# Designed miniproteins, single chains, continued (5): the designs that were tried, part 51

Each design is a single chain, and the fold is of that chain. pLDDT is the mean over its residues in the fold that is shown.

## One batch from the design tools (miniprotein)

Design m17868
Fold by ESMFold2-Fast:
Formats: structure tokens, sequence, C-alpha cells
Structure m17868 (fold): chain A 86 residues (1-86)
């Protein structure tokens, strides 16, 4: 797990990407939830970072965090698609 966390942070740092990384404990096991979103457009990365911060502040459970991460991913992918078609 520590190596996985370090790898995710290193990749996000190298790419100047937005990332979310949450560690929960479920039935005595550690559950790692992560997502990295990268784009050359700083506004897309800022929007992703803002959504990830809200997920970290407001997630109470693994299930809730997964739902919020999936929603944020879809919204950012929509923004990327709009940019690529411009």
Amino acid sequence: MEAEIAAIEAEARAKKAAYVLLVFEEDGKKVLLSLIIEDEDESINQEAARRFAQIELNSRSVEEAKEKIEEAKKEVEKLKKEKEEA
C-alpha cells in the first residue's frame, strides 16, 4: 500500500495532474481509492482538484467515496471532451 500511494503521488506530481487518494478500513482491511486526472488545460485540472477536495472532506464510507469519485470523473471527462472538440 505505501508503495502504491508513493507511485500515485509521484505520477501526479510529475504530470502536474489533479489526484484523489483515500484510504479506508473495511472489515479489518485497508481499501485504497485513487484517481488521477491530467490535462494540459489548467482549468480542467483546477476543477478536478476542487471536486477531489470536496470528496475528501465529505466522504464517510468506501461506497460514498466511490460514488463521488465516479461522478467527478464523468464531469471532468465531459470537460475534456468539450475542449478536444473546440
Scores: mean pLDDT 73

Design m17869
Fold by ESMFold2-Fast:
Structure m17869 (fold): chain A 75 residues (1-75)
Amino acid sequence: ATEGLRKAVEALKNGDYEKAIKYAEEVLKDPNATPEQKAGAYHILSIAYNKLGDEEKAKEAREKALKVMDEIAKQ
């Protein structure tokens, strides 16, 4: 999960938004990913989709990130 997040961030910096989405999705599929790591993955998806012009998917990813962060804040 940590490695996937780092690779997703690197892909974003390089303008490789499709790879950023792939790595972020791999983090979300990892059953060992922490809520914090999943929130990070949703934030990366939001940025990458926004850069690709997919405003609907960017909005959905942002809302999911906020929901996960709210659950973390309740702990």
Scores: mean pLDDT 81

Design m17870
Fold by ESMFold2-Fast:
Structure m17870 (fold): chain A 71 residues (1-71)
Amino acid sequence: MDEELLKKAKELLEELNKEKDPVKQRALIASIAFLASRLSEESRKELIDYAKKTIKDKKLRDEVIKLVKEA
């Protein structure tokens, strides 16, 4: 189950990296955080590493990483 949730969260991170609309960015961040709250600690670490590699915008990247860690 973790593997499927992690895959979906990674797909949402890729969408977030391409998204320029602040409202849609906020919705994607919320969805990623929700999925992260359901992941094991190991899967959350993998998601954080993926976010560091995928998100080019530093502010969005830092926000996502913070929310995933707080999940």
Scores: mean pLDDT 82

Design m17871
Fold by ESMFold2-Fast:
Structure m17871 (fold): chain A 93 residues (1-93)
Amino acid sequence: KEAVLKEIEEFAGPLAREYLEKASEGDLEAAYKAGKILTFAGASVEEIVEWGEALLDRESQIALLEGALETARTLGEEEKAAELERALEALRA
């Protein structure tokens, strides 16, 4: 867990780490914000999914991917948005 948080901090900065720490404690809004930051920082869908699986429960993973999806759409990253939609559908199944 600590190693994954360190990796995220090095990739996306201390704010991304802070929100993911809060998300791991059940803060769904923090999970959503973390997803937005990770996507803005250029994280792949695979990276976001793997980090979510390592750190978060299912509900927090859903919030993380919803935040990531909103930012991908805002940035016009259509392929990434489609991949995030598929990942969300899989988690909700």
Scores: mean pLDDT 85

Design m17872
Fold by ESMFold2-Fast:
Structure m17872 (fold): chain A 96 residues (1-96)
Amino acid sequence: GPEELLKEAEEALEKAEEALAAGRIEEALEHLEKALEHLRKALKEGADLDKLLELAKRALELARRVLRVAPPELVLRAIALVLRAIGLIIEIEMKK
């Protein structure tokens, strides 16, 4: 249900933060991708919009941090995640 998807997104964001702190950029990207997938599904299932917005903004901040340290081969993937997070934030705000 939507509450479990929000919890899974939050856990994925925590793992992304840990991977980034350890310099594991590819792992941070993988966890961010999972977080954004869980958040988008939670939005479709009618999750709490305030919690969705909080986690989506956290995902955007993490994606921007990853982009700043990404090696050339991962830059486009990091840009794609920044854009996905922005799009999700816009979609959440439009539902308020």
Scores: mean pLDDT 90

Design m17873
Fold by ESMFold2-Fast:
Structure m17873 (fold): chain A 62 residues (1-62)
Amino acid sequence: SDSLVERAHRLADEGDRAFREGDLEKAISLYDEAARLAAEAGDDGTADYLRRKRDEVRRQLS
């Protein structure tokens, strides 16, 4: 069965794909969910990294 970390990585990859496709709102949502799962797994480094990616995409949307 999938761990929280494995699920976080898949959502982050989906976020990267959405970002490349220009779907910024979808990328933000996917990075947010990935960061939440990483934090729940105790991987604060990955969670912080994904929150920074989210914030970078938000700046492009603004």
Scores: mean pLDDT 87

Design m17874
Fold by ESMFold2-Fast:
Structure m17874 (fold): chain A 90 residues (1-90)
Amino acid sequence: SNIPGLSEEEIKKVKELLEKARNSTDLAEQLRYLREAIRLIGNSENEDEEALKFAQEVLDLLSTLPDTPEVNALRIAAAVVKTILENKLK
């Protein structure tokens, strides 16, 4: 059966999005990459330790960004995804 959670291709895509976010100098581009990453992470159906690690990496990156409504909204979304994944892993 297909393992629920992130596929190897999805893991690769999340890593590429996180690197693009780290290397971007434009806030709107950083937020676009981080939103795409959290959407992919949030689509994991069951226990996924790798998805939980990526959700934390998104939160860590967001902590380095300025306090704007858009950044704060994505911080909330990423924290919700992390909490859901943590509850599935318990």
Scores: mean pLDDT 78

Design m17875
Fold by ESMFold2-Fast:
Structure m17875 (fold): chain A 82 residues (1-82)
Amino acid sequence: MAEMYAELGKHYYDQGDYDKSIQYSQKALDLASRNSQAWLTLGKAYYEQGDYDQSITYYEKALSIDPSNEDARENLKKAKEK
């Protein structure tokens, strides 16, 4: 289910496995595109890989779904500073 893939994406992010974090977060979004947590995790993983332009795009997606997401707002600010 989408929630399980989103949790798995976050789990791999926490382990430093950013490739798997991206893979599972993307699977979550393929099932449920309005999952703010999955967009946030995807943004964080791309940021850790140095793809700041992609991370900005994904943080903006997370905020468009959940404007109260403080983590997405803070990480978006950091990514824009590069």
Scores: mean pLDDT 85

Design m17876
Fold by ESMFold2-Fast:
Structure m17876 (fold): chain A 71 residues (1-71)
Amino acid sequence: SMSEEEIEAEIELSLLRMEYSVALLMPKEEQPEALRELIKRIEEAIKRYPELREELEELKKKAEEELKKLE
């Protein structure tokens, strides 16, 4: 069974993945700010949940690549 801390970490990862999907559905003029905010939240999540570092770094890379396309 997962610990309470592991459950909290998985919820945060799921929420960040959802926010990534939502950001890509936003109007083009709003996407850069949404992606920058998401990247900052992912960086804080990596510090809070180092056990999810690999999954969080992959999500961060996807967000950075999408942001790069808009710049």
Scores: mean pLDDT 86

Design m17877
Fold by ESMFold2-Fast:
Structure m17877 (fold): chain A 57 residues (1-57)
Amino acid sequence: SSSLKKKLLELIGEILRLIGEIFQAELEGREEEAKRLREELEEKKKEFRELDKELDG
C-alpha cells in the first residue's frame, strides 16, 4: 500500500541520519555515543526488514 511505502521511505531517512551521526561521533572520538547510535541503527534496520516483509506478504 502507499501508506506502507511512505513508512519505508521515512525509515530509510532515519537510517541515513543515524549513519551520518555514527560517522560524526566516531570522528569526534565519542565512542559511547557511536555505540548507542549503532544500536539504534540495528533497531531501525530490523524495523525496515519487518516492514519490507509485510510488503511482500
Scores: mean pLDDT 82

Design m17878
Fold by ESMFold2-Fast:
Structure m17878 (fold): chain A 76 residues (1-76)
Amino acid sequence: MGLELLEKEIEEILKEAEELLKEAEKKGLDLKPLKEKYKEIKELLKKAKELPGERGVLEPLEKAKKLLEEMKKYVE
């Protein structure tokens, strides 16, 4: 079940990040810092999928969630 939970969390993070990029574009904000964070999130989520065991995947997921929060603050 751990991998299915991880896939769901990854999909949710990516969906939120994509929505933030669309919102920033609609607001006329500079997308460069958001695209940079989105790329880093994608790299962290790839690492989370490749790590063995639930504990090993938590740290990349937490880092990805922190970057997502930074994107939200930028778009607000």
Scores: mean pLDDT 76

Design m17879
Fold by ESMFold2-Fast:
Structure m17879 (fold): chain A 57 residues (1-57)
Amino acid sequence: MVSEEQRRAALRVALEAARAGLSTDEIVERVRETLREMGASEEDIDRVTAEIRAMAA
């Protein structure tokens, strides 16, 4: 399960990217990179990015 710090970082990155006018796919990729750098598992990354895609739809 993703940590509170990892979840906060993901949401912050997603918000900043959305404000910059990036596409949903670009936002998801930035979140993926951030979580991977923070040591999140691929399963947790997939879960968080799916949530972001659902919110952006």
Scores: mean pLDDT 80

Design m17881
Fold by ESMFold2-Fast:
Structure m17881 (fold): chain A 118 residues (1-118)
Amino acid sequence: MRGRRAVLETPEVDVKKGDKITAHVRVEVLGDAPARVRVTLYVNGKEILRLEDVEVAPGQRLELTLEAIAPEDGKAKVRVEVEATRPGQRVTVRVHIKLYVNGKLVAEAEGVLEAEGL
């Protein structure tokens, strides 16, 4: 269903307590409307790091790096949420997420997301 936010998540990956988790996120606006981006890193469903309210304009490419230490053994994933900045606007963005554990690429997700402002 087309809600206010569109979402892309990586697969879950195994982590051990003390592992260095690094997420590289690239966002590119494909349409004529600016996008607002949130990136969240989870371990065992718990939010351990979040970046939000990052605006990306048409023609701009945003590259973000999130880095955290795993607080416990379990499953880690990254979630990217995209929303339109104004009511009635439709935004289209390409998102690419690369997830690393101790410098090793362990998961990747790429997609085109569409969101509409209410």
Scores: mean pLDDT 84

Design m17882
Fold by ESMFold2-Fast:
Structure m17882 (fold): chain A 63 residues (1-63)
Amino acid sequence: MVGTLAVATQDVPVDAPAVLKFEKGDQVLVLGEFSDGDLLAQSLKTGRTGLVGSNLLQPVGSV
């Protein structure tokens, strides 16, 4: 998923350290993948980066 656009499949209601907060339908750019299956992503809406579970994202294309 690195270098692809993805769409949030659900809201992340909790703002926690290192976790990316977003709303369902927000687009994110996947910047990296960790060995535990978590992704490093950037929100296109806010420009913030953070960790997100791969199960919370639906790929929509390569960047």
Scores: mean pLDDT 71

Design m17884
Fold by ESMFold2-Fast:
Structure m17884 (fold): chain A 59 residues (1-59)
Amino acid sequence: LEELAKKDPELAKKLLEELEKLADKSSNAAVYEAIAKGYEALGEYEKAKFYKEKAKELK
Protein backbone atom coordinates (compact mmCIF):
# COMPACT_ATOMS: atom_id res chain seq x y z
CA LEU A 1 0.00 0.00 0.00
CA GLU A 2 2.77 2.50 0.86
CA GLU A 3 4.58 1.83 -2.43
CA LEU A 4 1.31 1.95 -4.39
CA ALA A 5 0.33 5.24 -2.70
CA LYS A 6 3.51 6.87 -4.07
CA LYS A 7 3.05 5.50 -7.62
CA ASP A 8 -0.76 5.65 -7.98
CA PRO A 9 -2.46 7.63 -5.18
CA GLU A 10 -5.97 7.31 -6.68
CA LEU A 11 -5.80 3.51 -6.88
CA ALA A 12 -4.22 3.30 -3.42
CA LYS A 13 -7.05 5.42 -1.96
CA LYS A 14 -9.70 3.14 -3.49
CA LEU A 15 -7.94 0.03 -2.15
CA LEU A 16 -7.70 1.64 1.31
CA GLU A 17 -11.46 2.32 1.27
CA GLU A 18 -12.11 -1.37 0.47
CA LEU A 19 -9.70 -2.45 3.24
CA GLU A 20 -11.57 -0.17 5.69
CA LYS A 21 -14.79 -2.08 4.93
CA LEU A 22 -13.00 -5.41 5.34
CA ALA A 23 -11.30 -4.31 8.59
CA ASP A 24 -14.66 -3.37 10.15
CA LYS A 25 -15.83 -6.97 9.56
CA SER A 26 -12.59 -8.81 10.50
CA SER A 27 -11.34 -6.84 13.57
CA ASN A 28 -7.76 -7.66 12.49
CA ALA A 29 -4.97 -5.46 13.91
CA ALA A 30 -2.65 -6.15 10.94
CA VAL A 31 -5.28 -4.85 8.49
CA TYR A 32 -5.72 -1.65 10.51
CA GLU A 33 -1.92 -1.19 10.62
CA ALA A 34 -1.74 -1.57 6.81
CA ILE A 35 -4.55 0.99 6.37
CA ALA A 36 -2.80 3.45 8.71
CA LYS A 37 0.50 3.18 6.81
CA GLY A 38 -1.31 3.60 3.49
CA TYR A 39 -3.04 6.79 4.60
CA GLU A 40 0.21 8.13 6.07
CA ALA A 41 1.89 7.59 2.67
CA LEU A 42 -0.99 9.56 1.07
CA GLY A 43 -0.50 12.43 3.55
CA GLU A 44 -3.83 11.70 5.29
CA TYR A 45 -2.33 11.89 8.78
CA GLU A 46 -5.62 12.19 10.70
CA LYS A 47 -6.98 8.98 9.17
CA ALA A 48 -3.60 7.27 9.63
CA LYS A 49 -3.60 8.12 13.35
CA PHE A 50 -7.19 6.90 13.75
CA TYR A 51 -6.41 3.47 12.29
CA LYS A 52 -3.12 3.21 14.23
CA GLU A 53 -5.11 3.66 17.45
CA LYS A 54 -7.66 1.04 16.38
CA ALA A 55 -4.85 -1.44 15.65
CA LYS A 56 -3.38 -0.88 19.13
CA GLU A 57 -6.79 -1.54 20.76
CA LEU A 58 -6.95 -4.95 19.04
CA LYS A 59 -3.60 -6.03 20.53
Scores: mean pLDDT 76

Design m17885
Fold by ESMFold2-Fast:
Structure m17885 (fold): chain A 64 residues (1-64)
Amino acid sequence: SMRKKAIEAARRLLENPEVAERVVELYKQGKYKEMAELIEKETGIKLSDEEARYAAEAVRVLLS
């Protein structure tokens, strides 16, 4: 399912706290293109726009 890919990306992002925080910052600023590019660069996982926003929201919740 699309959610499995987003959850896997979120898990990999959490292995690097500096990158995880930057993804959440971009998400909060509505910089979705830069956010998706950073996720792909860090995780090697290419996400759709919707999957990337889902991954960023999951990271935001898990960092709270």
Scores: mean pLDDT 86

Design m17886
Fold by ESMFold2-Fast:
Structure m17886 (fold): chain A 75 residues (1-75)
Amino acid sequence: AMAERLAEQREVNRLIADILNEIGDEIDKVFKENSSIKNIQELFEKMKERLDEVNKRITERLQEFDARLAARRAA
């Protein structure tokens, strides 16, 4: 049904938007937590470490979403 397809698409779009917002928030947090770091290279390395942690959480969230979607389609 069209309504079901639109609802699913909106759910996917919301997930993507949430992920992008989370990445932005984590970058801002790194800047705030490391405001005393004057070396841009050190700040960038701290940002990479945070983004690696965020990527792990995002991967788990995407896997959970895919599992929910597969279960919904199987029902």
Scores: mean pLDDT 75

Design m17888
Fold by ESMFold2-Fast:
Structure m17888 (fold): chain A 61 residues (1-61)
Amino acid sequence: SKARELILRGIGLVLRGIGLEFQGELLRKQGREEEAKEAEERGRELIEEGRRLIAEGDKLA
């Protein structure tokens, strides 16, 4: 169903974003501040987009 597709895509984006947040933490510990900020920002964007897709799928279910 469309609802299932949106929810699964959203979950995938959230997991990807969480991975980038952890990558950002590792980069920060290495003193790579600009790269850490980029990874953390991209991670947050993916988590937010994933949550939007999950919410859209939930409305269709």
Scores: mean pLDDT 88

Design m17889
Fold by ESMFold2-Fast:
Structure m17889 (fold): chain A 60 residues (1-60)
Amino acid sequence: SEALRERVQALLDEVSALDPSFEREMLRIRLAVLLSLPPEKITEADVRRLEERKEAILAA
């Protein structure tokens, strides 16, 4: 959905503001791949997985 695309864009902006790391760059690539898909191909589970990855980076 378009709402999921907006969440992915917001997450990419948040991740891009974090301190540089290999994990940050890998997550940015994954987010960019999701943004390359049509909105109907983006799932809630895909977005949640990447949100969890951001939380893991912050916890390190």
Scores: mean pLDDT 82

Design m17890
Fold by ESMFold2-Fast:
Structure m17890 (fold): chain A 87 residues (1-87)
Amino acid sequence: LSELLKQAADTLKDLAKAIEARDDDAVNQYLAQLDKLVKEIYEKGGTELADKAVQGIQEAMEAYERGDYKKAAELLRKLAKELEKAA
């Protein structure tokens, strides 16, 4: 579980950078990687952390869709710190 949380946190940071760069292809690729990692966290019994990741990613992507790239990146980095603390 700890390694999956670290991988998810690193991917969230990469997603934040992709959003700031407005690289939509990279954003889509990191979202797909996060979907896989979140499913693996659920399988390892990390249900609360996986639920937090799903909610946090949804909030960040809503900000991204509204054109608030800085807010989206900030939300993703905050979520990454929470997952790192739990790892």
Scores: mean pLDDT 85

Design m17891
Fold by ESMFold2-Fast:
Structure m17891 (fold): chain A 86 residues (1-86)
Amino acid sequence: SALEEARKALEEAEEVLRLAEERKPNLPEAIGLALRAIGALFQAELALKRAKEEGDEEAIEEAEKAIEVAERAIEAALKAVREAKP
């Protein structure tokens, strides 16, 4: 369901954000986190589109949260990439 897709995207985005913020990963790790964050954003946006088509308000809210966290995860991962490659 759109709600399940949104929840999975949110969980992935939260995990990537946590990993990017807690540690200054090396360059390969930071690149991996950036790719995971981009994937989470894509999944969240697809879940949002489906939720809006279905009129599922709970799924819309969850997907919007997932997008916000995924965008923060991308910023954190890109910062980690920059810090690993000065």
Scores: mean pLDDT 84

Design m17892
Fold by ESMFold2-Fast:
Structure m17892 (fold): chain A 53 residues (1-53)
Amino acid sequence: SQDKEDIEQARAELERREAAVKEALTKGNSSARYHLKRIERERKALEEVEKKL
């Protein structure tokens, strides 16, 4: 139960960060591309953890 709740919170946090980064890219902040790659790696790691539960 707690592990699933932690995963849900982490996923929601990643989704908010991704939305903010995409908005920054739309406004011309090209350095935000670094954050998109990091977010994608964190999402994949989170999916692997969830699959093992």
Scores: mean pLDDT 79

Design m17893
Fold by ESMFold2-Fast:
Structure m17893 (fold): chain A 77 residues (1-77)
Amino acid sequence: DELVEEAEKAEKEGDYVKATELYDEAAKRAREAGDLERAAELILRGAKAYSKTLDEETAKEVIEKGEELAEKLKALA
């Protein structure tokens, strides 16, 4: 997955906004392809990347919401 590789590179460079956008795009493509387990994984990775741009309290909320959405998608797969 070129998008995931680019997102991982952005994370290593500290560009969490770009990493979040790339994980979101990869998750959308996985969902369109019917790969709900992959989409769930990518949604959680994006939420964790986005959380690094936020304060501690908001970051916890974003991660928790991402985990909830990922679990719902896995239940559908």
Scores: mean pLDDT 82

Design m17894
Fold by ESMFold2-Fast:
Structure m17894 (fold): chain A 87 residues (1-87)
Amino acid sequence: MEKLREELEKKAREAEELLKNVKNKEDVEKIKELLKEMLELARKIEPDPAALAAAEAQLATVDKAIAEAASTPDAAPLAKRLAEAAA
């Protein structure tokens, strides 16, 4: 289905954009959500192995970005916001 493929590509772009603008753990979680949605769409487009391979490659890219974000102070703003909310 052409519409499903379009949505998959759109979500892939959104994930890439978020990866470049990761500021905190919150953004990382959003990226994970997008990847999950992309995999669901890819499964609906099961006849397209190229789309599945692309989605898996995106997952590997996001995993690397998540590891980088986890080792960066990006998590500090999230911890601060959580502490403020708890107060």
Scores: mean pLDDT 61

Design m17895
Fold by ESMFold2-Fast:
Structure m17895 (fold): chain A 92 residues (1-92)
Amino acid sequence: MYSFSVVGGLSKAEAAELAKYLRDKFGFDVTVHDDGSLTGTGTLTKEQAEELAAYLREKYGMNVTVHENGSLSGWGVGSNGKPMQFLVYKPQ
């Protein structure tokens, strides 16, 4: 099971939209926090990781790397001008 976090840069509405996308498309268990951050757990295939990376690049303009194990790392600048990070990682 992968863990993920999204920190900074998102409004509450943008965070809710991303949470809905992750739940509906990939079946992630997602918590939206009052500061616009997201945390959760789920499972991604390599193909799903690439699809998520494409979504993040197109929707939020993020720089996203898909790793061999299906993990993702991404960064960008949110609508509030603050740095935004997206991480999907497999706990060890």
Scores: mean pLDDT 75

Design m17896
Fold by ESMFold2-Fast:
Structure m17896 (fold): chain A 73 residues (1-73)
Amino acid sequence: DEVKKKAEKESKKAGEETGVPVDASLEEFQKIVYEKSKKAALDAGADEKFADEIAKKVADEMKKKYQQLLQQS
């Protein structure tokens, strides 16, 4: 449980630290966040299944935030 909490925090931090690449599509941004978040979760001690699940969640959340920013043109 504590490992899962740490993995979630590290995954979210990695996703947030990714930043928004200039001229990146939503799909490309989501992919980058997913990769960084998955590595962070694994480094925090999560198993591969949980790391994949949390990375997908973080990537989806970051994608939605990025999409909202694009809509605020």
Scores: mean pLDDT 76

Design m17897
Fold by ESMFold2-Fast:
Structure m17897 (fold): chain A 67 residues (1-67)
Amino acid sequence: SLPELIKEIAKELGIELTDEQAEGIANAVRSGALKDETSARAAGRGLGLKPEDAVKIYKALVEKLGP
């Protein structure tokens, strides 16, 4: 599932995610809210993540899922 992929990506990057944070990122992706580094930082802040960690996860997701 998308939340499981996000948790795997975070683990590869050394970032700890709760199930709620992973689902929050997955929902942002599915709704089209997560579309660039700026929206990734905003989503990260809303979920209690470091903004730069959210950007790293976003970039890795784009690489794995394609443009």
Scores: mean pLDDT 83

Design m17898
Fold by ESMFold2-Fast:
Structure m17898 (fold): chain A 56 residues (1-56)
Amino acid sequence: LKEAEDAAVRALALGASPEEALRVAAEVIGTQSPEEQARILASLNPAARERLEALL
């Protein structure tokens, strides 16, 4: 999760939209194990989870 947050923050700092930052975070999360992906998704609110699942 920390790596995904750091990637999203960097994207925002470079002028990316929140949607682009979410895509970057999804790419980082996609590199994690299935167990970690499930844990991350379970920790999100429903709206964030739906958007992130669409990007995975």
Scores: mean pLDDT 70

Design m17899
Fold by ESMFold2-Fast:
Structure m17899 (fold): chain A 67 residues (1-67)
Amino acid sequence: SEMEALFKKFDKDGDGVLDAAEVRELMAALGLDYSDEQVAAMVAAADQDGDGVLDFAEFKVAFGARL
């Protein structure tokens, strides 16, 4: 899918997770002008464990309905 391709493109470490900075870069690449604070809030809402990173399943739940 388009979302999976974007996730893989911004997963710089290949570890299957994105941090808030990588999510910001992905959103910017889509032409979405979210602030750092808005992205951090969205990541925190999707991050069930509070570890500051999102796997692909968490990313899809958080952003799939909005993208």
Scores: mean pLDDT 73

Design m17900
Fold by ESMFold2-Fast:
Structure m17900 (fold): chain A 66 residues (1-66)
Amino acid sequence: LTPRQLAVLRALARTRTQRGAAEELGISQATVSKHARELEAQGLLVRTKEGNKTTYELNPVAAAAL
C-alpha cells in the first residue's frame, strides 16, 4: 500500500463514510473515492449499500494482516 492508501484505509475504517474520511484527512471526497475503490479491489475494504447510503468497513482478515 502507498502511504496515502494506508491513510485512507485507516480513516474509512474509523469514519465508515467517504465524507467522514475526507473531513478527517482534509482531502476531497473524490480522492477518498478513488483510493477506496483501489482498496476494495484489493479486498481490504468491504462496501455496503443501504438505499442511498454507502458505508465502508475494514475486512477483518486484512485488519489481522496490518
Scores: mean pLDDT 77

Design m17901
Fold by ESMFold2-Fast:
Structure m17901 (fold): chain A 67 residues (1-67)
Amino acid sequence: MAELEELLKKYEEALKNGDIKSAEEYLDQILSSPKLTKEHVERLIEIAMKHNDGGLAARARVELEKL
């Protein structure tokens, strides 16, 4: 779904730019989506780890365990 792909793109751009507040807001929007899949959560973890944000990666992992 295009909306989740756009949010994932914005999430990665926010982390790339060091805008942690915007990254957290995009993460919350993605995790609250009724269209969320395990693959989306795995991508959130990978992006957070790529940008050395263990906190956001840990938050996404908690949601992955619920899927």
Scores: mean pLDDT 80

Design m17902
Fold by ESMFold2-Fast:
Structure m17902 (fold): chain A 69 residues (1-69)
Amino acid sequence: LSPLAKRILDLLLSDPGASYSQRELAERLGVSQSAVSRAVRELAAKGLVELTDGGRLVSLSVRLVIELL
C-alpha cells in the first residue's frame, strides 16, 4: 500500500462503522482530493474499502470488519 492508502486504512480502522467522503479524507489528512482518489482506488482494488454513493463515500469493507471481530 502507498503511504496515503495506509493512512486512510488506519483512519477507517479507528472507527470501522464510519463513512467518509473523499473531501473529508482530503481535509483530515491534509492532501488533495486527487491524491485521496488514487489511494482509495488502490484500497478498493485490494478489497479493503467499499465505495458507495457513486464513489463519493468510503467505508471499511464489511468483510474486513467481520474478520476483525
Scores: mean pLDDT 79

Design m17903
Fold by ESMFold2-Fast:
Structure m17903 (fold): chain A 55 residues (1-55)
Amino acid sequence: ELSDEAQNRLLRILNEYAAGKLSLEEAVARIEEIAREHQIPEEVLQRIIDALKAS
């Protein structure tokens, strides 16, 4: 569903958010940028954002 490159970039953002180095808004913005670059479908993007908000 996601390339290894996209997954690694998303994991890095999620780890920085979990460590408190990114706000929710900053993490969402970076995830949206990765989704645009890698043409991630809206349904997949929404699942990632929902998981982030649940954390």
Scores: mean pLDDT 77

Design m17904
Fold by ESMFold2-Fast:
Order: C-alpha cells, then sequence, then structure tokens
Structure m17904 (fold): chain A 55 residues (1-55)
C-alpha cells in the first residue's frame, strides 16, 4: 500500500543519509498508518524514526 511504499522510500533515504527526505517519508507513512489503524506499521515506523534520529 501507499504507507509501505513510503516506508521503503524512507529506508532508502536513511541509507543515502538524506535526513530531510527520510523524515518526510516517515511522517507521511506514520500519518497514513494512524488513519488506517495499522498498529504493526506504526511500530515499525517508530523504530525507523529512532534510526533516523540516531544519524
Amino acid sequence: GKAEELLEKAREAIAAKDKEGAAKYIREAYLLAIENDDEELLERLRELAAELEAL
């Protein structure tokens, strides 16, 4: 789905050390996951956001 696509783009941005792009994709995917009540994706996104903050 759209949220999974954004998650993949966020991972690519983190790998490229593009903090701005990664943060944008994570935020968009997080909002979609909340709207769709996808707790599994929310947990995954929180872990990914922590990785971004550690950069």
Scores: mean pLDDT 81

